# Designed miniproteins, single chains, continued (5): the designs that were tried, part 73

Each design is a single chain, and the fold is of that chain. pLDDT is the mean over its residues in the fold that is shown.

## One batch from the design tools (miniprotein)

Design m18528
Fold by ESMFold2-Fast:
Structure m18528 (fold): chain A 80 residues (1-80)
Amino acid sequence: SLEELIEELRKLFEKLDEETRKRILELLDKVEANKDDLVKVGEYLKEIRLILEEGKVPQELADEINELLGEIFELLREKL
């Protein structure tokens, strides 16, 4: 479910530094607020990916987060 994917993301975000985590959580809140607008959702998810790269997040952690972000996008796409 969407709620389960978001919960898994929040657990992974605990491994991030405070500044990176705060920026990504703000974008995740925007995703949740704009679930019916796949263009906006896609833009927010892309911005999260860029933040992870700029923050030099370990590749393994970044890959796990990006996989869950992709699952969220596909789940939202299927509901429209």
Scores: mean pLDDT 82

Design m18529
Fold by ESMFold2-Fast:
Structure m18529 (fold): chain A 117 residues (1-117)
Amino acid sequence: PQVTVVKVEVKTYGGGELVSVSTESLPSGAQNVYVELEATKDGDEFEVTAEFAAAPGARVAGSAGAAAKGDTNATFEVSLETHPDGRLVVTVKVKVTLTGAEKVTVSVAVTARAVAE
């Protein structure tokens, strides 16, 4: 069963910026969403929200993660909300602490797949 990406929203707080958003459709009908972000200040925060839908009679299940590269500590929180119509909303919140780097790349990945009832 095919999953559709309904929307991807990125919010940046502080000095950070959105570098790229890409989506990948897998042969299984699953969808990947990749977001690349650049943090430039200690305490930069990002919120990535991705919404997915499946065909009638299926629900969307998913997972998400984030990673930062360089001299940084990053914390991230993942929230998964399933709607009564079977849509999935995934929110990833990332907060970056810079410990020696002027800029760091933050990568967010979200994967969604359809599950029959």
Scores: mean pLDDT 81

Design m18530
Fold by ESMFold2-Fast:
Structure m18530 (fold): chain A 96 residues (1-96)
Amino acid sequence: ELEEKAEELLRTAKTEREEVSAAYEKIMADNDARREAALNQARKDPSLKPQADEIVKEEEERIEAANRAMKIADESVQRLEDEAKKLKEEAERLAK
């Protein structure tokens, strides 16, 4: 029973890790597209170059925020893995 619950927590942790990784990759791709669009506009209208430079700076800040979100998710996954370990240890103790 407890070992089965531990396995479910490990499966949940794997799913959460996969979902967060996919979200991170999308954020990185969206940032690249937004930067490229701003630079293309600045090429057509040089008066927009200061705005393009500001967008590049904002995208760097968004990447830092995404890295913080990944760290929070990693801590959440670690908690699930720690709980699964405790349940496994309890199951081994009760099986004696």
Scores: mean pLDDT 81

Design m18531
Fold by ESMFold2-Fast:
Structure m18531 (fold): chain A 120 residues (1-120)
Amino acid sequence: MKKPFSVRELSFEELLEYLTPDDVVVLVGRFSKEQLEALKNKVGVLRLIVDTEETAEEYKKEFPDITVEVGDPVELTRAAIELSLYDVIIVDHEHRETLERLKRVAEEAGSGTQLVLLKR
């Protein structure tokens, strides 16, 4: 059975306990090098969405095996959320408005995608 849709606020430690090695995970916003290394080693697929090309180049230099994309997180993820292709989307604390937009897409589609807001 697919997990029911939910929205959670988790610390990074709680997030690592929540995630499984078979999860397909999308990150939205800014994450530390230590957070990205921990997530990459924990989950099956990791994708990062950032606001600018400059931020994307920074992450690509440090993590060449992570898929990094630039653009609006909602538009980049909408079709995959509607098809329940992502297990978890994690949004940093500064992108709360993006979380609300993603929540709306998931609710309207009846998606199984879990949403997490990362605490400070």
Scores: mean pLDDT 82

Design m18532
Fold by ESMFold2-Fast:
Order: structure tokens, then sequence, then C-alpha cells
Structure m18532 (fold): chain A 94 residues (1-94)
């Protein structure tokens, strides 16, 4: 079975592909996809240790709010959150 980090990497790869698709979607289609991604993220997070969950949550939150403070769009804010989580995964594997 894949490790929790491998599951998180698989989620990030899928989330990045879905985010690209969202650029051409309607608001209702984006909402449905975001809810699905949220459920998938929650499932992956449940496989991580409490310390790893806190680190991922902090990385995502900081990336999101930094992009928001810079006046970036909602999709760019989500992209920044995913990029921050990916950077944490890469650091954890080093």
Amino acid sequence: APSPLERLEAFLEEAEARLEQMRTMSGSERLELLLEMGRAFAAVMSTLSPEEREAVRKAATEGYFKARAEGKSALEQLEAALAAVRAWVEEKRA
C-alpha cells in the first residue's frame, strides 16, 4: 500500500491537474470539483501523523493567505496553497 506521503503526492498531482481544468469551468462546476477535492484532501490528511497534518495545514494556510494578501485570484490562491504543500513534501523527502 502507498505510504501517507505517497498518497499526499498523488493527491497533489491530481489537484494540480484539476486546478488547470477549473480555469475553463463554470462557477457551479468549479464548486463541485472543489468539494470533491476537499473530500479527497480530508481522506489523505487522515492518514498522516498529527504533526504532519499540522505542518501540511500550516503550509497550505500560509500559502493561501499570502496569495490572498497579494491580491491574487481565488484559483491563484488555491494554486499557492498546493505549491506550499508540495514544497513541504519535497523537503520531507530530502
Scores: mean pLDDT 85

Design m18533
Fold by ESMFold2-Fast:
Structure m18533 (fold): chain A 65 residues (1-65)
Amino acid sequence: DEKLKENIKKLINGEPISEEEMEKIGKYLLEKGFIPKEVLEIENKKLRFAEIRRYALENREKLLE
């Protein structure tokens, strides 16, 4: 999905994205094996999104290729 890849680039660059797009990125990272399921089970949205961002940054080379 072109829009998903664009939003991943925005996330990695520190640009704001919607909560809906953040959840989609988290699901995508889980499907690709870049994030443990437990991260998506964090009930606090701010903490969950911070962890999603951290994993996206750690895997940015693979996500941007």
Scores: mean pLDDT 83

Design m18534
Fold by ESMFold2-Fast:
Parts: sequence; C-alpha cells; structure tokens
Structure m18534 (fold): chain A 83 residues (1-83)
Amino acid sequence: MEELRRLARSDDPRVRALALLLLGGRLLEEGRYEEALRAAREARAADPSLAPAALHLEALAYKKMGKEEEAEKLHAEALALAA
C-alpha cells in the first residue's frame, strides 16, 4: 500500500495513473470506498487511456456505497469505452 502511495506521486503521468488504479483497487478491498473513488478519478485524469478501468473501479465503489443509479451509469460508460 505505502509503495503504491509513493508511486501515485510520480512525475510520470502513466506511472502515477497505474499506481492510483492499483491503490484504488486495494482501498476498495479494504472498504475505503470514497478513497477508492478519488484514486480512480485521479488515475483517469492523469492518463485518459486508462478511463475504462478507472470508470469500472468508480462504478464498483458507488455500488458498495449503495448508489446503484450512479454505479449503473458509470458501468455503461466504462463498457462503451472498452468496446
């Protein structure tokens, strides 16, 4: 976890985005849903090519928080981008 937080501060946007996605996934597993959501959003902002993966993680976080409508919208967006 701490190594991922360090990499999430990388000057390389791709490294930062990948680290944020991995961090978000682990935060989701720990039940830290709002932090996972923020990490996924930061990852998508750092590298838009990772948007499908980031949106999927955001959808899972919303679902775990009980926000089903928001989760479904993000799932649809992620699937459309992943094609």
Scores: mean pLDDT 81

Design m18535
Fold by ESMFold2-Fast:
Structure m18535 (fold): chain A 92 residues (1-92)
Amino acid sequence: DEALKRLKELIEEFKRRQAEMDARLAEIAAIEAVDPERAAALRAELQAEYDKWMNEVQKRIAEIVGAPVLKGGELPPEEAQKKLEELERKIE
């Protein structure tokens, strides 16, 4: 189904972005040895961008599935990732 396909693609994109952000966090950690204040600022900005993107992903999932996955508010990033994996398995 188109909705199922879109959801799976969204989950795969999420996993790729997660891995890419982890790699970028590792690069920021390397910068920390040279400029700890800059590294801290970059980490904070990267985390804010990640949280914003996660909120968008959750809204898209709710729209595709037709379920209020954000009922009661925003989920922490780790919880959101686990919920995305569970959605993939349930809809599979």
Scores: mean pLDDT 70

Design m18536
Fold by ESMFold2-Fast:
Structure m18536 (fold): chain A 75 residues (1-75)
Amino acid sequence: AMTPMQQSILWFRLMSENVSLRLAIRTNAPQDEIDALVDRARAILAEVEATHSTDPSVLKLLEETRALIAEAEAL
């Protein structure tokens, strides 16, 4: 089982991946760079989902991440 500290680090990493992916989409980064960022975001997203967090801030972050991935894949 993850400690609260490990969960907080994982949530921080997901936030960082969201920022990177959002920036890449907004700056029209090359498709291969966007694809790599999507893969990274998906990996961290899966780890956060596996924690089954009921924290509203975490649930919102998961929804925002899924929306960003969907937006990137629609490019």
Scores: mean pLDDT 85

Design m18537
Fold by ESMFold2-Fast:
Structure m18537 (fold): chain A 73 residues (1-73)
Amino acid sequence: MEELEKKLEESQRLGKEIVDLFIEGMARTILDTLGLPEEQLPAVRALLNDPAAFDEIVKASLEEFPAVVRRLL
């Protein structure tokens, strides 16, 4: 039954596209919020793709958030 395999592959591809879209949106929001230059976008994107860095960023308070992101860059 080939239909189940096709739906699984389609679901995995869609899942990756959705995650990539959210990471891009979050990276740009961080860039804008912290007043970082466009050249830092790849570095911010890399942080969001690192599970350890992502965990630190999401656990940061609003007060600590700018310092945590700048430390990880």
Scores: mean pLDDT 74

Design m18538
Fold by ESMFold2-Fast:
Structure m18538 (fold): chain A 61 residues (1-61)
Amino acid sequence: MTDEEILAALIEGAKALGLPPEAIRALEEEKDVGVAFYILTENLTPEEARARLEAARAASA
């Protein structure tokens, strides 16, 4: 699966879960699968999702 295919699946999942249109739009505009994953699973804003991903990456460095 490509990153675009994974993002498309996450967007479809978000729509099925009934996430707000604002969250769905954020997922549609996001290129990073990790950020999109946090938006979907933790109902975070794009800014919060990026901070979460950055913290996770820092912890593994």
Scores: mean pLDDT 73

Design m18539
Fold by ESMFold2-Fast:
Structure m18539 (fold): chain A 108 residues (1-108)
Amino acid sequence: DPRKEELIERIENLSGNQRMYALRLAFRRLSPEEIREILSKYVELSDEEIRALQRGDDAAFILLLQKLSEKAGGDEEKIEEILDEILRDAFNLLSAEELEEIIEEALK
C-alpha cells in the first residue's frame, strides 16, 4: 500500500519523543496478542505487562525499554534498531486511516 508506506516514513521522520508517543498510540489500537507477537522476538513479557502496554501505562513502557536495554547489552545503537523494528511491525498492522490519526495526534 503506497499510501501506508508514505505514512510510515512520515512517522519514522518524527523526533524520538514523537515516535515513542506514536508507538503508544499504535499499541492502544492493537490487540494484546498482536503486541505479544511483535515483542516476543526481543523480550518476554507477562500477559499483564502486555495489557499494560496496550493501555498506555507509563510504567509498562519504562519496563519495556529496560528489558530492551538488557537484551542489547546497553548498546544504544542496537536498542534503536530493535525499537525501529518494533515501530515498523506495529505500524504495518494498522490501516492508513489509523496511521493518519496517529501522525496528527503526535504532531498536535
Scores: mean pLDDT 83

Design m18540
Fold by ESMFold2-Fast:
Structure m18540 (fold): chain A 79 residues (1-79)
Amino acid sequence: MEEARRAAEEGAEAAKRDMAEGKEKLAAGDAASGTGHILRAIGDALDGLIAAARAGDKEAAELAVEGAREAGLEVGPLG
């Protein structure tokens, strides 16, 4: 389960970084780059969750969900 846990942790960290950068670029008026970073953050979070699901690792799945929440992915779309 080390691979699933590492994937969840790495996905969460990457999602947080990409979401923060995406929000910053959108605030600066760079809609294309901002949107790209947000989509990348979603992909990073999903990769971690998929790895946890494949391994059947509840702890890794909880880490992936928590990481997505910390990245703000549960907040909904930017208008």
Scores: mean pLDDT 72

Design m18541
Fold by ESMFold2-Fast:
Structure m18541 (fold): chain A 83 residues (1-83)
Amino acid sequence: SRIEEYKEKIENAKTLDQLTEIAEEVFRDIIDIVRKEQGLSVREIMEALERGELHLSPEAQKRLDELFKLMEKIQEKAKELFN
């Protein structure tokens, strides 16, 4: 449901400002998932993720993967808006 809402917002975005707003919301959801699982700060999350040391539950990993795919869609939409 929320993932589908994000997909529709991305597809309907007309400006980079709208995409930035969506990206900020998706990023907050990513941080919230990782913080809930690990109790880490944003900096510690980024460092652990970069080193592959971040151990998440299967459910958290699945949600995180869905959110990262949304970030990829945002990047592709940004390219379309700049053509």
Scores: mean pLDDT 77

Design m18542
Fold by ESMFold2-Fast:
Structure m18542 (fold): chain A 85 residues (1-85)
Amino acid sequence: MKQELLEKLKEKAKELGITLEQFLAGLVLAGEIEVPAEHRAELEAHAAELGLSEEQREKAVAFYRSLSPEEQELLQQLVLEMLSG
């Protein structure tokens, strides 16, 4: 399940022409994913450097909202794991 979700995210990021890291950062900045305040502040400080268009951000958010509640919870955990390691 978690690996299948990661593969879906990588495919979606590729379709949008961005990295997985840019995709996940976009979701955090949109408020869709909860992260510790320090990590959010760092992303907000570097938001302009992410190079994400408004369309790319909107499509990333739409994809996240199309996920099941279980997949959304798994994505929340995945982002926290990536920030911790």
Scores: mean pLDDT 77

Design m18543
Fold by ESMFold2-Fast:
Structure m18543 (fold): chain A 88 residues (1-88)
Amino acid sequence: SKKQQSMNNGQNQANIISSTGAGKDAINYFNDAYSKNNDDISEGGKIMQKGADDMKKKLKDIGVSDSQASSIVDKMMSSFGQYNKSLK
């Protein structure tokens, strides 16, 4: 389905991003932020949104443009389709 293709594309983009130096650093930052809030697993959508915002800031700090950082994070979030819906 179109939704499944979108999720697969998002995950592939996240995997590609994590294989780059800058992307790996940003993902590690996100994972660290998320792990600190594991007790709030019922609030996963909120945790993911906070992590996404922190990831964008980290990407900008390492020289990624605002538009590129937003695009990267959006593609990663799409791999967690339910989070995008919960955050709207």
Scores: mean pLDDT 56

Design m18544
Fold by ESMFold2-Fast:
Structure m18544 (fold): chain A 87 residues (1-87)
Amino acid sequence: MDAKEKEKQLLIQKGIEYLKKAYEYYKKGDFEKAKEYLEKAKKLFEEAGLEEKEKEELEAFIKYILGEELEDTPISKEVKEAIEEDK
């Protein structure tokens, strides 16, 4: 296994960790911290080269937290489960 594959896996894990942090801050009402960690997670996933499906789920989560559009964009159950799954 080369360094590139190892780095990709590490980026994905880090991105998921930042998504969990963003969601925790969102629940606490700290929207500024939530946005900060969402940006970090997004950049890590972009560097990791995630597939379209994973990018769509990430964008849905970002819209859910940030409320960037006036439409009701509920978080995906899969994304919510992955973020809330800690034990």
Scores: mean pLDDT 63

Design m18545
Fold by ESMFold2-Fast:
Structure m18545 (fold): chain A 70 residues (1-70)
Amino acid sequence: ATLVIHYEPDQLDEIDKLLVKLQIEGKIKILSSSVDEENRKLTVTFASEEDAERAKEIIEKELGLPAEVV
C-alpha cells in the first residue's frame, strides 16, 4: 500500500521523525520511500493498507499536511 504526502518546504525532517517514531512504536511498517522535490511529494510504501491509512490520519492530524492512500 502506498501513501502520497504533500509536504511544505522544510517539513521533510518532521515527517521523517514522525514516521520513524510510529515504526519504533510498532504502529506502521515502511518498506520504501521516495521524494519528488519538484512536486513536493513524499511517496511511502507500507506493508499493509491499514499501516498506510494509519500514517495518513496521524500526518494530517499532527502536521496538517494533505496525504492520500493510492
Scores: mean pLDDT 82

Design m18546
Fold by ESMFold2-Fast:
Structure m18546 (fold): chain A 71 residues (1-71)
Amino acid sequence: GSQRQIDLLEEALAIAEEKGVLTEEDLAERFGRAAGRVMLRELRRITGSDAPSLTPEQLREALERVKAGEV
């Protein structure tokens, strides 16, 4: 994995842990609508999920995989 993927996952995980889930709207509120859409698309690719929302558990697992070089 890349530092960009790690940074994205750490930011996403922080939001998901605060709110219970991560949605496109949560990312749009923090980073703007266009950036939030791109970030969610990247997060879905990293997690392997097509879901509209991501859980803290999914994001933690993805972060571990990226840090281990599995992504």
Scores: mean pLDDT 82

Design m18547
Fold by ESMFold2-Fast:
Structure m18547 (fold): chain A 85 residues (1-85)
Amino acid sequence: GDMFDEALIGYAINWLRKNGQDDGAKALETLSKKDPDVAKQVAVSILLARQGRYEEAIRMVESLVKEHPDSKDIQTVLDSLKKLA
């Protein structure tokens, strides 16, 4: 990604770690290397969670799980968001 995509994903990873979600943070790091476009969409959902908008964040990640059903990394981030909600 460009510098803004990398900063957004990095911010989301750090936010997950600060909120005790190390598995979700590692999953997002792995996802950023495999599919940076999907990782960016997940990072946007983390910004919604930061704002307390957990229902919208969860809905966004659930949509991504449906589009990428074989991605364990997206599912792990979804599980992290559900624990924080």
Scores: mean pLDDT 87

Design m18548
Fold by ESMFold2-Fast:
Structure m18548 (fold): chain A 94 residues (1-94)
Amino acid sequence: LTPAQELEVQLALAEIYVAIAKLIYERSDSPEDLKEAIETLKKAIQLYRDALAQARANPELSPETKARLIADAQAGIDYAEKLLKEVEEKLKSL
């Protein structure tokens, strides 16, 4: 895989974790399931942060590819952190 492709795979994996957490959040009122969603979102956020750092540090990425990957990772972090807060608030209300 190229460095860009490796980062795209990492972002895709993070997106899958966010999707799983969102599904649990929308469909479950179980405290155990919501705790699992919280841990899954933390893993997704870490994957996005690692991808962001790698995109910034990699001199082999074209400026356009670097900008896109950074933007995608930042958007993923923002969304996942917002969802994490919503899941934590739901868990506290149970």
Scores: mean pLDDT 90

Design m18549
Fold by ESMFold2-Fast:
Structure m18549 (fold): chain A 90 residues (1-90)
Amino acid sequence: LEAERSFEETVLKKEVVEAKAGEEITLTVKFTAPKSGLYMFVLRLLDENGNVVAGSSELIELEKGEVVEVTLTATAPETGTYTAELVVLS
């Protein structure tokens, strides 16, 4: 019953952007750690069909109550409209 490897994913910021091919999309979030440990911040760039087409990630070790400002950048592969989504995994 506990053979499932689940990630707890929290969406911190979501933004709809228009980008040209090769354009950098940057999201910044302020996060307060609810517990001490390793946090993986992931930026996903989704196309109009909901497919992840680009992204970046950063792994940060935080203490309980620590406040961090995280900036992640992804490059648009094609000209179009995207949903940029920044999530934390813990």
Scores: mean pLDDT 81

Design m18550
Fold by ESMFold2-Fast:
Order: structure tokens, then sequence, then C-alpha cells
Structure m18550 (fold): chain A 70 residues (1-70)
């Protein structure tokens, strides 16, 4: 399991990204960049919630499809 997958599951379970540490947030940002994702604005301007939502879309491969795991 990658940190990205772990964070996505954590967010779905709690429906909130505020419980994530700043270290986990940085790892999400790194993973998004490693996957070649180009955010609409500077990565630092994204909220943790937005970053996790983007990571979730990338992990699922379907931009509009989200599996409910709560």
Amino acid sequence: MTLLEFVIELVKKRKGVKSLTEEQREEIEKKLKELGFNPEKDISEYSLEELVELAEKLALGDREDVEEVR
C-alpha cells in the first residue's frame, strides 16, 4: 500500500482531511507530481482536501467515479 492509497482511505473513512499530518500532505503532493499531474494552480495553493480528492481520482483511474468505502 502506498501512502497515497492510505490517505485516500483515511479521507473516505472520516470525510475530512484535517486529521492528516503535514508530512502526509507533502507525500500526497509528491505523489501527484510523480504521476505527472499538473494542478490548475500552484500546488501550495491547493487545500489538503483538494489534494486528496485529486489523489483519489488518480488512484481510481476514473475522474467521475468514486467508490464508497465508509
Scores: mean pLDDT 56

Design m18551
Fold by ESMFold2-Fast:
Structure m18551 (fold): chain A 86 residues (1-86)
Amino acid sequence: HMTELLIEAGRRLRAGEPAPEEIARLERELLERFENSDPEERVELVRELAEALIEALRALGEPENLALAEAAEKNLEKLLEGVRKE
């Protein structure tokens, strides 16, 4: 479901439309989950969000989005390692 919302947001932004209000709500919900999570749960939350974003970018299928998905996937390991080391 999160991936579906991100795909829709990406399509709207690509069309020059503002991001849906649902994205701001998602951001607040994820921030609350992050604040209330154990360190290991935070790593899992960040991974879940990043994977959903990468999948959404690939689903959009445009060359620019595919390049962003590849960069995000490459940076995912570094980001998760950073969260674990902090």
Scores: mean pLDDT 73

Design m18552
Fold by ESMFold2-Fast:
Structure m18552 (fold): chain A 72 residues (1-72)
Amino acid sequence: MSPLEIAILHARYTVEISGIYFDYKTGKISGEEAIKLLNKVLDEAEKQLPDQPDLVKRIRELVEENVEEIKK
């Protein structure tokens, strides 16, 4: 996978994760629902990107940061 393709995928996952957090912050979904959706994004990334461990690691870190913020 090229550096540009990795950057585009990272951007797409970042938008999806940020969208879930935004829906939580605006009261559209509960914190419990947001955490479940964030964990589903990570599960799908791990299934779809088995040969991209560094990209999956960055996605996992983003999910974990958002989950911890919601739990506070």
Scores: mean pLDDT 86

Design m18553
Fold by ESMFold2-Fast:
Order: C-alpha cells, then structure tokens, then sequence
Structure m18553 (fold): chain A 91 residues (1-91)
C-alpha cells in the first residue's frame, strides 16, 4: 500500500521540486531566501551555515516565528538538493 521509494527516486523527486523553487524565486520571497541559502551552501560546502542563515532571515522578515526539528531537516535536504542543481546550472 505505501509507496516505497529508492534513494535515487527520492533525489529525482527532490530535484524536480528544486527546479520549481528556482522558478518561484523571482516572485516568492521565501523561495528567493531558500535559493540564496542554497547558493551559499554550493559556494562554501557548509549546508549547516546556510541553513542557520536562512532561518535567521526568515525570522527577520517575519515569515516564520519558530521552526521544528522536522522542518529544519526538510529545509536542510532542500538546501542540499538546490545547491546540487545550482552547481549544474553554473559552469
């Protein structure tokens, strides 16, 4: 009944979502901040630093009040996948 996804299928799904976030970054402030964090992660290789900077910016702009551990893990994964996609878009 529950669909079991392989790690490759999960990564492919996340890559599709990452491309959609990149398209939204022109109009959506949350998506723009997420892409900025992903660029930082791609440049430095430090996903943790990029995640903390993203959370700080989201709080500064009033887009979030608090964040749960599960939301933090989701954002970390999205940043990692976005950073990979951004490296592929760059030469």
Amino acid sequence: EPLVLTPEEIEEFLRKQAREVLKRAEEDEEAALLVEAARLAAETGDVDAALEKLIAKLKEKGLIDSITDSQREELRRVIEVLAKVLKEEEE
Scores: mean pLDDT 72

Design m18554
Fold by ESMFold2-Fast:
Formats: C-alpha cells, structure tokens, sequence
Structure m18554 (fold): chain A 63 residues (1-63)
C-alpha cells in the first residue's frame, strides 16, 4: 500500500525544510548547525525509505 510511503515522503520533506530553516537562522551557532544537518540527513533517510517502500514488494521484510 502507498500510504506509508506517502507519509514517510512528507515527513522527510518536513525535516529537510526544518533543518534548512535552522541553518539559515543560526549559521554561526555550531549546535544549531549540527542539529540542522542532522534533520536534513534524517529527512533524506526517510525519502530513501519511502522510495524503497514504493519500489519493493515487501515493506517490512528487511529483518
């Protein structure tokens, strides 16, 4: 079913947007920069998970 892939895709987009906004607002705050990068990487991970879920016949079966 595509619902889970859709949810992961949208959540990933939100995390990337939040991370980019954090970097833009606090470019000289190392902690904020690291958190922003972390959010972007997590968002990318969710986008990849969504792509794999959409491309694979088995969404849960990776062990």
Amino acid sequence: MMAEAERLKEEGKRLIAEGRELLKKHPNDLKAVLRGVGLILRGIGLQLDAALAAGLPLEEGLG
Scores: mean pLDDT 74

Design m18555
Fold by ESMFold2-Fast:
Structure m18555 (fold): chain A 66 residues (1-66)
Amino acid sequence: ALSASQLASLINEKKLTPAQAAQALMQLPQEQREQAIALLNADQETKQALIQAKNQEEVEFLLSKL
């Protein structure tokens, strides 16, 4: 399993598709998911939207905008 920091790094480097990134984020426990989101190269509004996302599809959509 990827750590929060490893997953954030892969997303920031565009090494994962939005679908792969969303799946990996949703597999993390809530605390680690929030930690990964905090480490993303994104504005605060996008980070809050990711934290409040209700499902994997919404996370994938938000990540596709990065």
Scores: mean pLDDT 84

Design m18556
Fold by ESMFold2-Fast:
Structure m18556 (fold): chain A 83 residues (1-83)
Amino acid sequence: MSKEVEELLKRLEELAEKIEDESVRRDVLELIELAKKSKDENLEEILKTAIEAVEAYLESEDVAVRVGAKLRVIGEILTLELS
């Protein structure tokens, strides 16, 4: 695992602790565990996208933004599971 990927994983773990919704937090933690097992060449891009989605979720009270962020995290989980 590269240093960049390790730093992105740490950032995502820190963001997950700030998520009050147990379902959303669980999905983010599942993404982290899948990423730790993955050797996908696009891991940095996947993690950066997940971080952006979680940050948008935490910063916004807009339901559409929160739903979009949640769907993006699920999309990245599916990408890693299908790899």
Scores: mean pLDDT 81

Design m18557
Fold by ESMFold2-Fast:
Structure m18557 (fold): chain A 56 residues (1-56)
Amino acid sequence: ADPARMEEAVRELAELASKVTGLNFDDLLKLATRAAERGTSLETFERAIEELKKLL
C-alpha cells in the first residue's frame, strides 16, 4: 500500500463525513488518522468514502 494513498483516503473520508454529519473536519480528520494508525485498511476507507458519496 502507498502511504500517500492512505493519507488521501483519510483526508477524503474526513471531508465527506464532515459534509454528511456537520461535524468539525479537523476532529474527524484526527479520528480517521487514529483509525489508520490502528491498522484500518485502505480498502475499508475506500468503501466508507464510496458509501458517504452516495449520501451527497
Scores: mean pLDDT 83

Design m18558
Fold by ESMFold2-Fast:
Structure m18558 (fold): chain A 80 residues (1-80)
Amino acid sequence: MEEEKRRLQAEADAYEKEIEGLKEVMNDQTELGRKAAEEAAKKDPELAKTIQSNIDKGVEEMKKKIEELEKRREELRAQA
Protein backbone atom coordinates (compact mmCIF):
# COMPACT_ATOMS: atom_id res chain seq x y z
CA MET A 1 0.00 0.00 0.00
CA GLU A 2 2.82 2.47 0.83
CA GLU A 3 4.51 1.60 -2.50
CA GLU A 4 1.28 2.47 -4.37
CA LYS A 5 1.07 5.80 -2.51
CA ARG A 6 4.68 6.62 -3.47
CA ARG A 7 3.99 5.67 -7.11
CA LEU A 8 0.91 7.92 -7.27
CA GLN A 9 2.87 10.83 -5.76
CA ALA A 10 5.72 10.33 -8.27
CA GLU A 11 3.21 10.34 -11.16
CA ALA A 12 1.60 13.52 -9.79
CA ASP A 13 5.05 15.16 -9.57
CA ALA A 14 5.72 14.19 -13.20
CA TYR A 15 2.45 15.84 -14.28
CA GLU A 16 3.37 18.98 -12.29
CA LYS A 17 6.69 19.22 -14.17
CA GLU A 18 4.92 18.74 -17.52
CA ILE A 19 2.34 21.42 -16.62
CA GLU A 20 5.12 23.91 -15.72
CA GLY A 21 6.90 23.20 -19.02
CA LEU A 22 3.70 23.72 -21.03
CA LYS A 23 2.97 27.02 -19.23
CA GLU A 24 6.48 28.25 -20.08
CA VAL A 25 6.08 27.26 -23.77
CA MET A 26 2.64 28.91 -23.89
CA ASN A 27 4.01 32.18 -22.46
CA ASP A 28 6.96 32.19 -24.90
CA GLN A 29 4.76 31.46 -27.93
CA THR A 30 2.21 34.11 -26.85
CA GLU A 31 4.96 36.77 -26.60
CA LEU A 32 6.49 35.87 -29.99
CA GLY A 33 3.05 35.80 -31.61
CA ARG A 34 2.09 39.21 -30.18
CA LYS A 35 5.28 40.71 -31.66
CA ALA A 36 4.56 39.08 -35.04
CA ALA A 37 0.99 40.45 -35.05
CA GLU A 38 2.23 43.98 -34.21
CA GLU A 39 4.77 43.82 -37.04
CA ALA A 40 2.16 42.52 -39.51
CA ALA A 41 -0.30 45.27 -38.49
CA LYS A 42 2.06 47.90 -39.97
CA LYS A 43 1.60 46.46 -43.51
CA ASP A 44 -1.57 44.33 -43.40
CA PRO A 45 -4.13 44.84 -40.60
CA GLU A 46 -6.19 41.87 -41.86
CA LEU A 47 -3.18 39.54 -41.63
CA ALA A 48 -2.51 40.89 -38.12
CA LYS A 49 -6.10 39.94 -37.16
CA THR A 50 -5.57 36.42 -38.53
CA ILE A 51 -2.30 36.04 -36.61
CA GLN A 52 -3.98 37.26 -33.39
CA SER A 53 -6.92 34.86 -33.90
CA ASN A 54 -4.52 31.93 -34.41
CA ILE A 55 -2.57 32.89 -31.26
CA ASP A 56 -5.80 33.10 -29.23
CA LYS A 57 -6.90 29.64 -30.48
CA GLY A 58 -3.49 28.13 -29.75
CA VAL A 59 -3.46 29.59 -26.23
CA GLU A 60 -6.99 28.27 -25.61
CA GLU A 61 -5.98 24.76 -26.73
CA MET A 62 -2.87 24.81 -24.51
CA LYS A 63 -4.95 26.05 -21.54
CA LYS A 64 -7.37 23.12 -22.04
CA LYS A 65 -4.46 20.67 -22.16
CA ILE A 66 -2.97 22.18 -18.98
CA GLU A 67 -6.39 21.97 -17.27
CA GLU A 68 -6.68 18.25 -18.17
CA LEU A 69 -3.18 17.56 -16.81
CA GLU A 70 -3.97 19.53 -13.61
CA LYS A 71 -7.15 17.45 -13.17
CA ARG A 72 -5.16 14.21 -13.54
CA ARG A 73 -2.54 15.51 -11.10
CA GLU A 74 -5.21 16.33 -8.49
CA GLU A 75 -6.91 12.93 -8.97
CA LEU A 76 -3.57 11.20 -8.31
CA ARG A 77 -2.91 13.37 -5.23
CA ALA A 78 -6.40 12.62 -3.88
CA GLN A 79 -5.70 8.86 -4.17
CA ALA A 80 -2.23 9.11 -2.61
Scores: mean pLDDT 80

Design m18559
Fold by ESMFold2-Fast:
Structure m18559 (fold): chain A 103 residues (1-103)
Amino acid sequence: MGTYERLLSLSAEEQRQLLDQSLQEALDAAKAKDDKKAMESLSQAMMVADVLVEKGEDSIESLKHLISSLREIEKVSSGKLLDIVRSQLETAERRLAEVEAKR
């Protein structure tokens, strides 16, 4: 679908809105025990976060927001979804540390 190229063409504000939407969809799906939809929405959220960090606009705020949202999703997750959320938390926390170290 050229999803990554489409994401790059969006404004930073539109990318932040899409990140918020994807994270909310992941949380709602996790609460509904729809692990497949939760995993798909998390994958989308991670791609949007990657684009925001790559553009350098609001990268620290975007990573902090992602980490906060992943912690909320972790609270309602179990099994394979919980493993994925924890892995994504570790990745996001590492990326935040790297971005902060470049200041």
Scores: mean pLDDT 80

Design m18560
Fold by ESMFold2-Fast:
Structure m18560 (fold): chain A 79 residues (1-79)
Amino acid sequence: MKTLEEYKKELEKVINDPSLTVEERVERVQKILDEAKKNLTPEEFEKLVDYAEELIDKNRDKLSPEEVIELGAVIAEAR
């Protein structure tokens, strides 16, 4: 079972991977959040969601407007 810190590292890796398409990045973030929701406590999952929002904000200049919107939607749906 993966820890909160392992999920945070996976999200950071996906967001910072320049080789991924918009579709691939969105799909991987969704998969990570879906898995984390099943394996983490509700409190740990909220911390992961907050971290994901922070990663998107931090990397906004590196992400397209489309990616920011789609990633934001995935995060909102995961809550």
Scores: mean pLDDT 81

Design m18561
Fold by ESMFold2-Fast:
Structure m18561 (fold): chain A 69 residues (1-69)
Amino acid sequence: SRAAELAENEEISQRITEQLQRLLAAAGRTVAAGEGIPPPSPENATEENLINIVGKVTGVAPEELRKRL
């Protein structure tokens, strides 16, 4: 069902947003600092890609973010 696929995609998008918020917190930034970050598409929302996005926004090295998680 298309409705089931949409619900599944919404759940995935919510999990991606939660991961971005956790990474921002690990980088010592507020959730508000993440409001300008567009969430990546589910197919591009790998852990590595999310770490790289947050690293670029916060100026924290990706390796340092991995250590804080």
Scores: mean pLDDT 66

Design m18562
Fold by ESMFold2-Fast:
Structure m18562 (fold): chain A 84 residues (1-84)
Amino acid sequence: SVEEALKEAKEAADKVIEKLKEIYDKLSEEEKAELEKLLQEVQAEIDRVNNAKTDEEKVEAAKRLVEKLEELLEYLEELEEKLK
């Protein structure tokens, strides 16, 4: 359902936000610049969800957003490992 897909996207986004709160101040200028690019890609997927015309398109867009957020979370976890 649309509700379930949007809930999954919100849960993925919440995990990204929590990891950003944890590590952002520890990142180099170059890592922050790369992160900004990835955040712009996430914003493009958010825009796709918001512009979807049908429930089916909205579910597909939300699933793509979850995938992109999971990729971003994995990148943030790799950055965190380098900080140890």
Scores: mean pLDDT 85

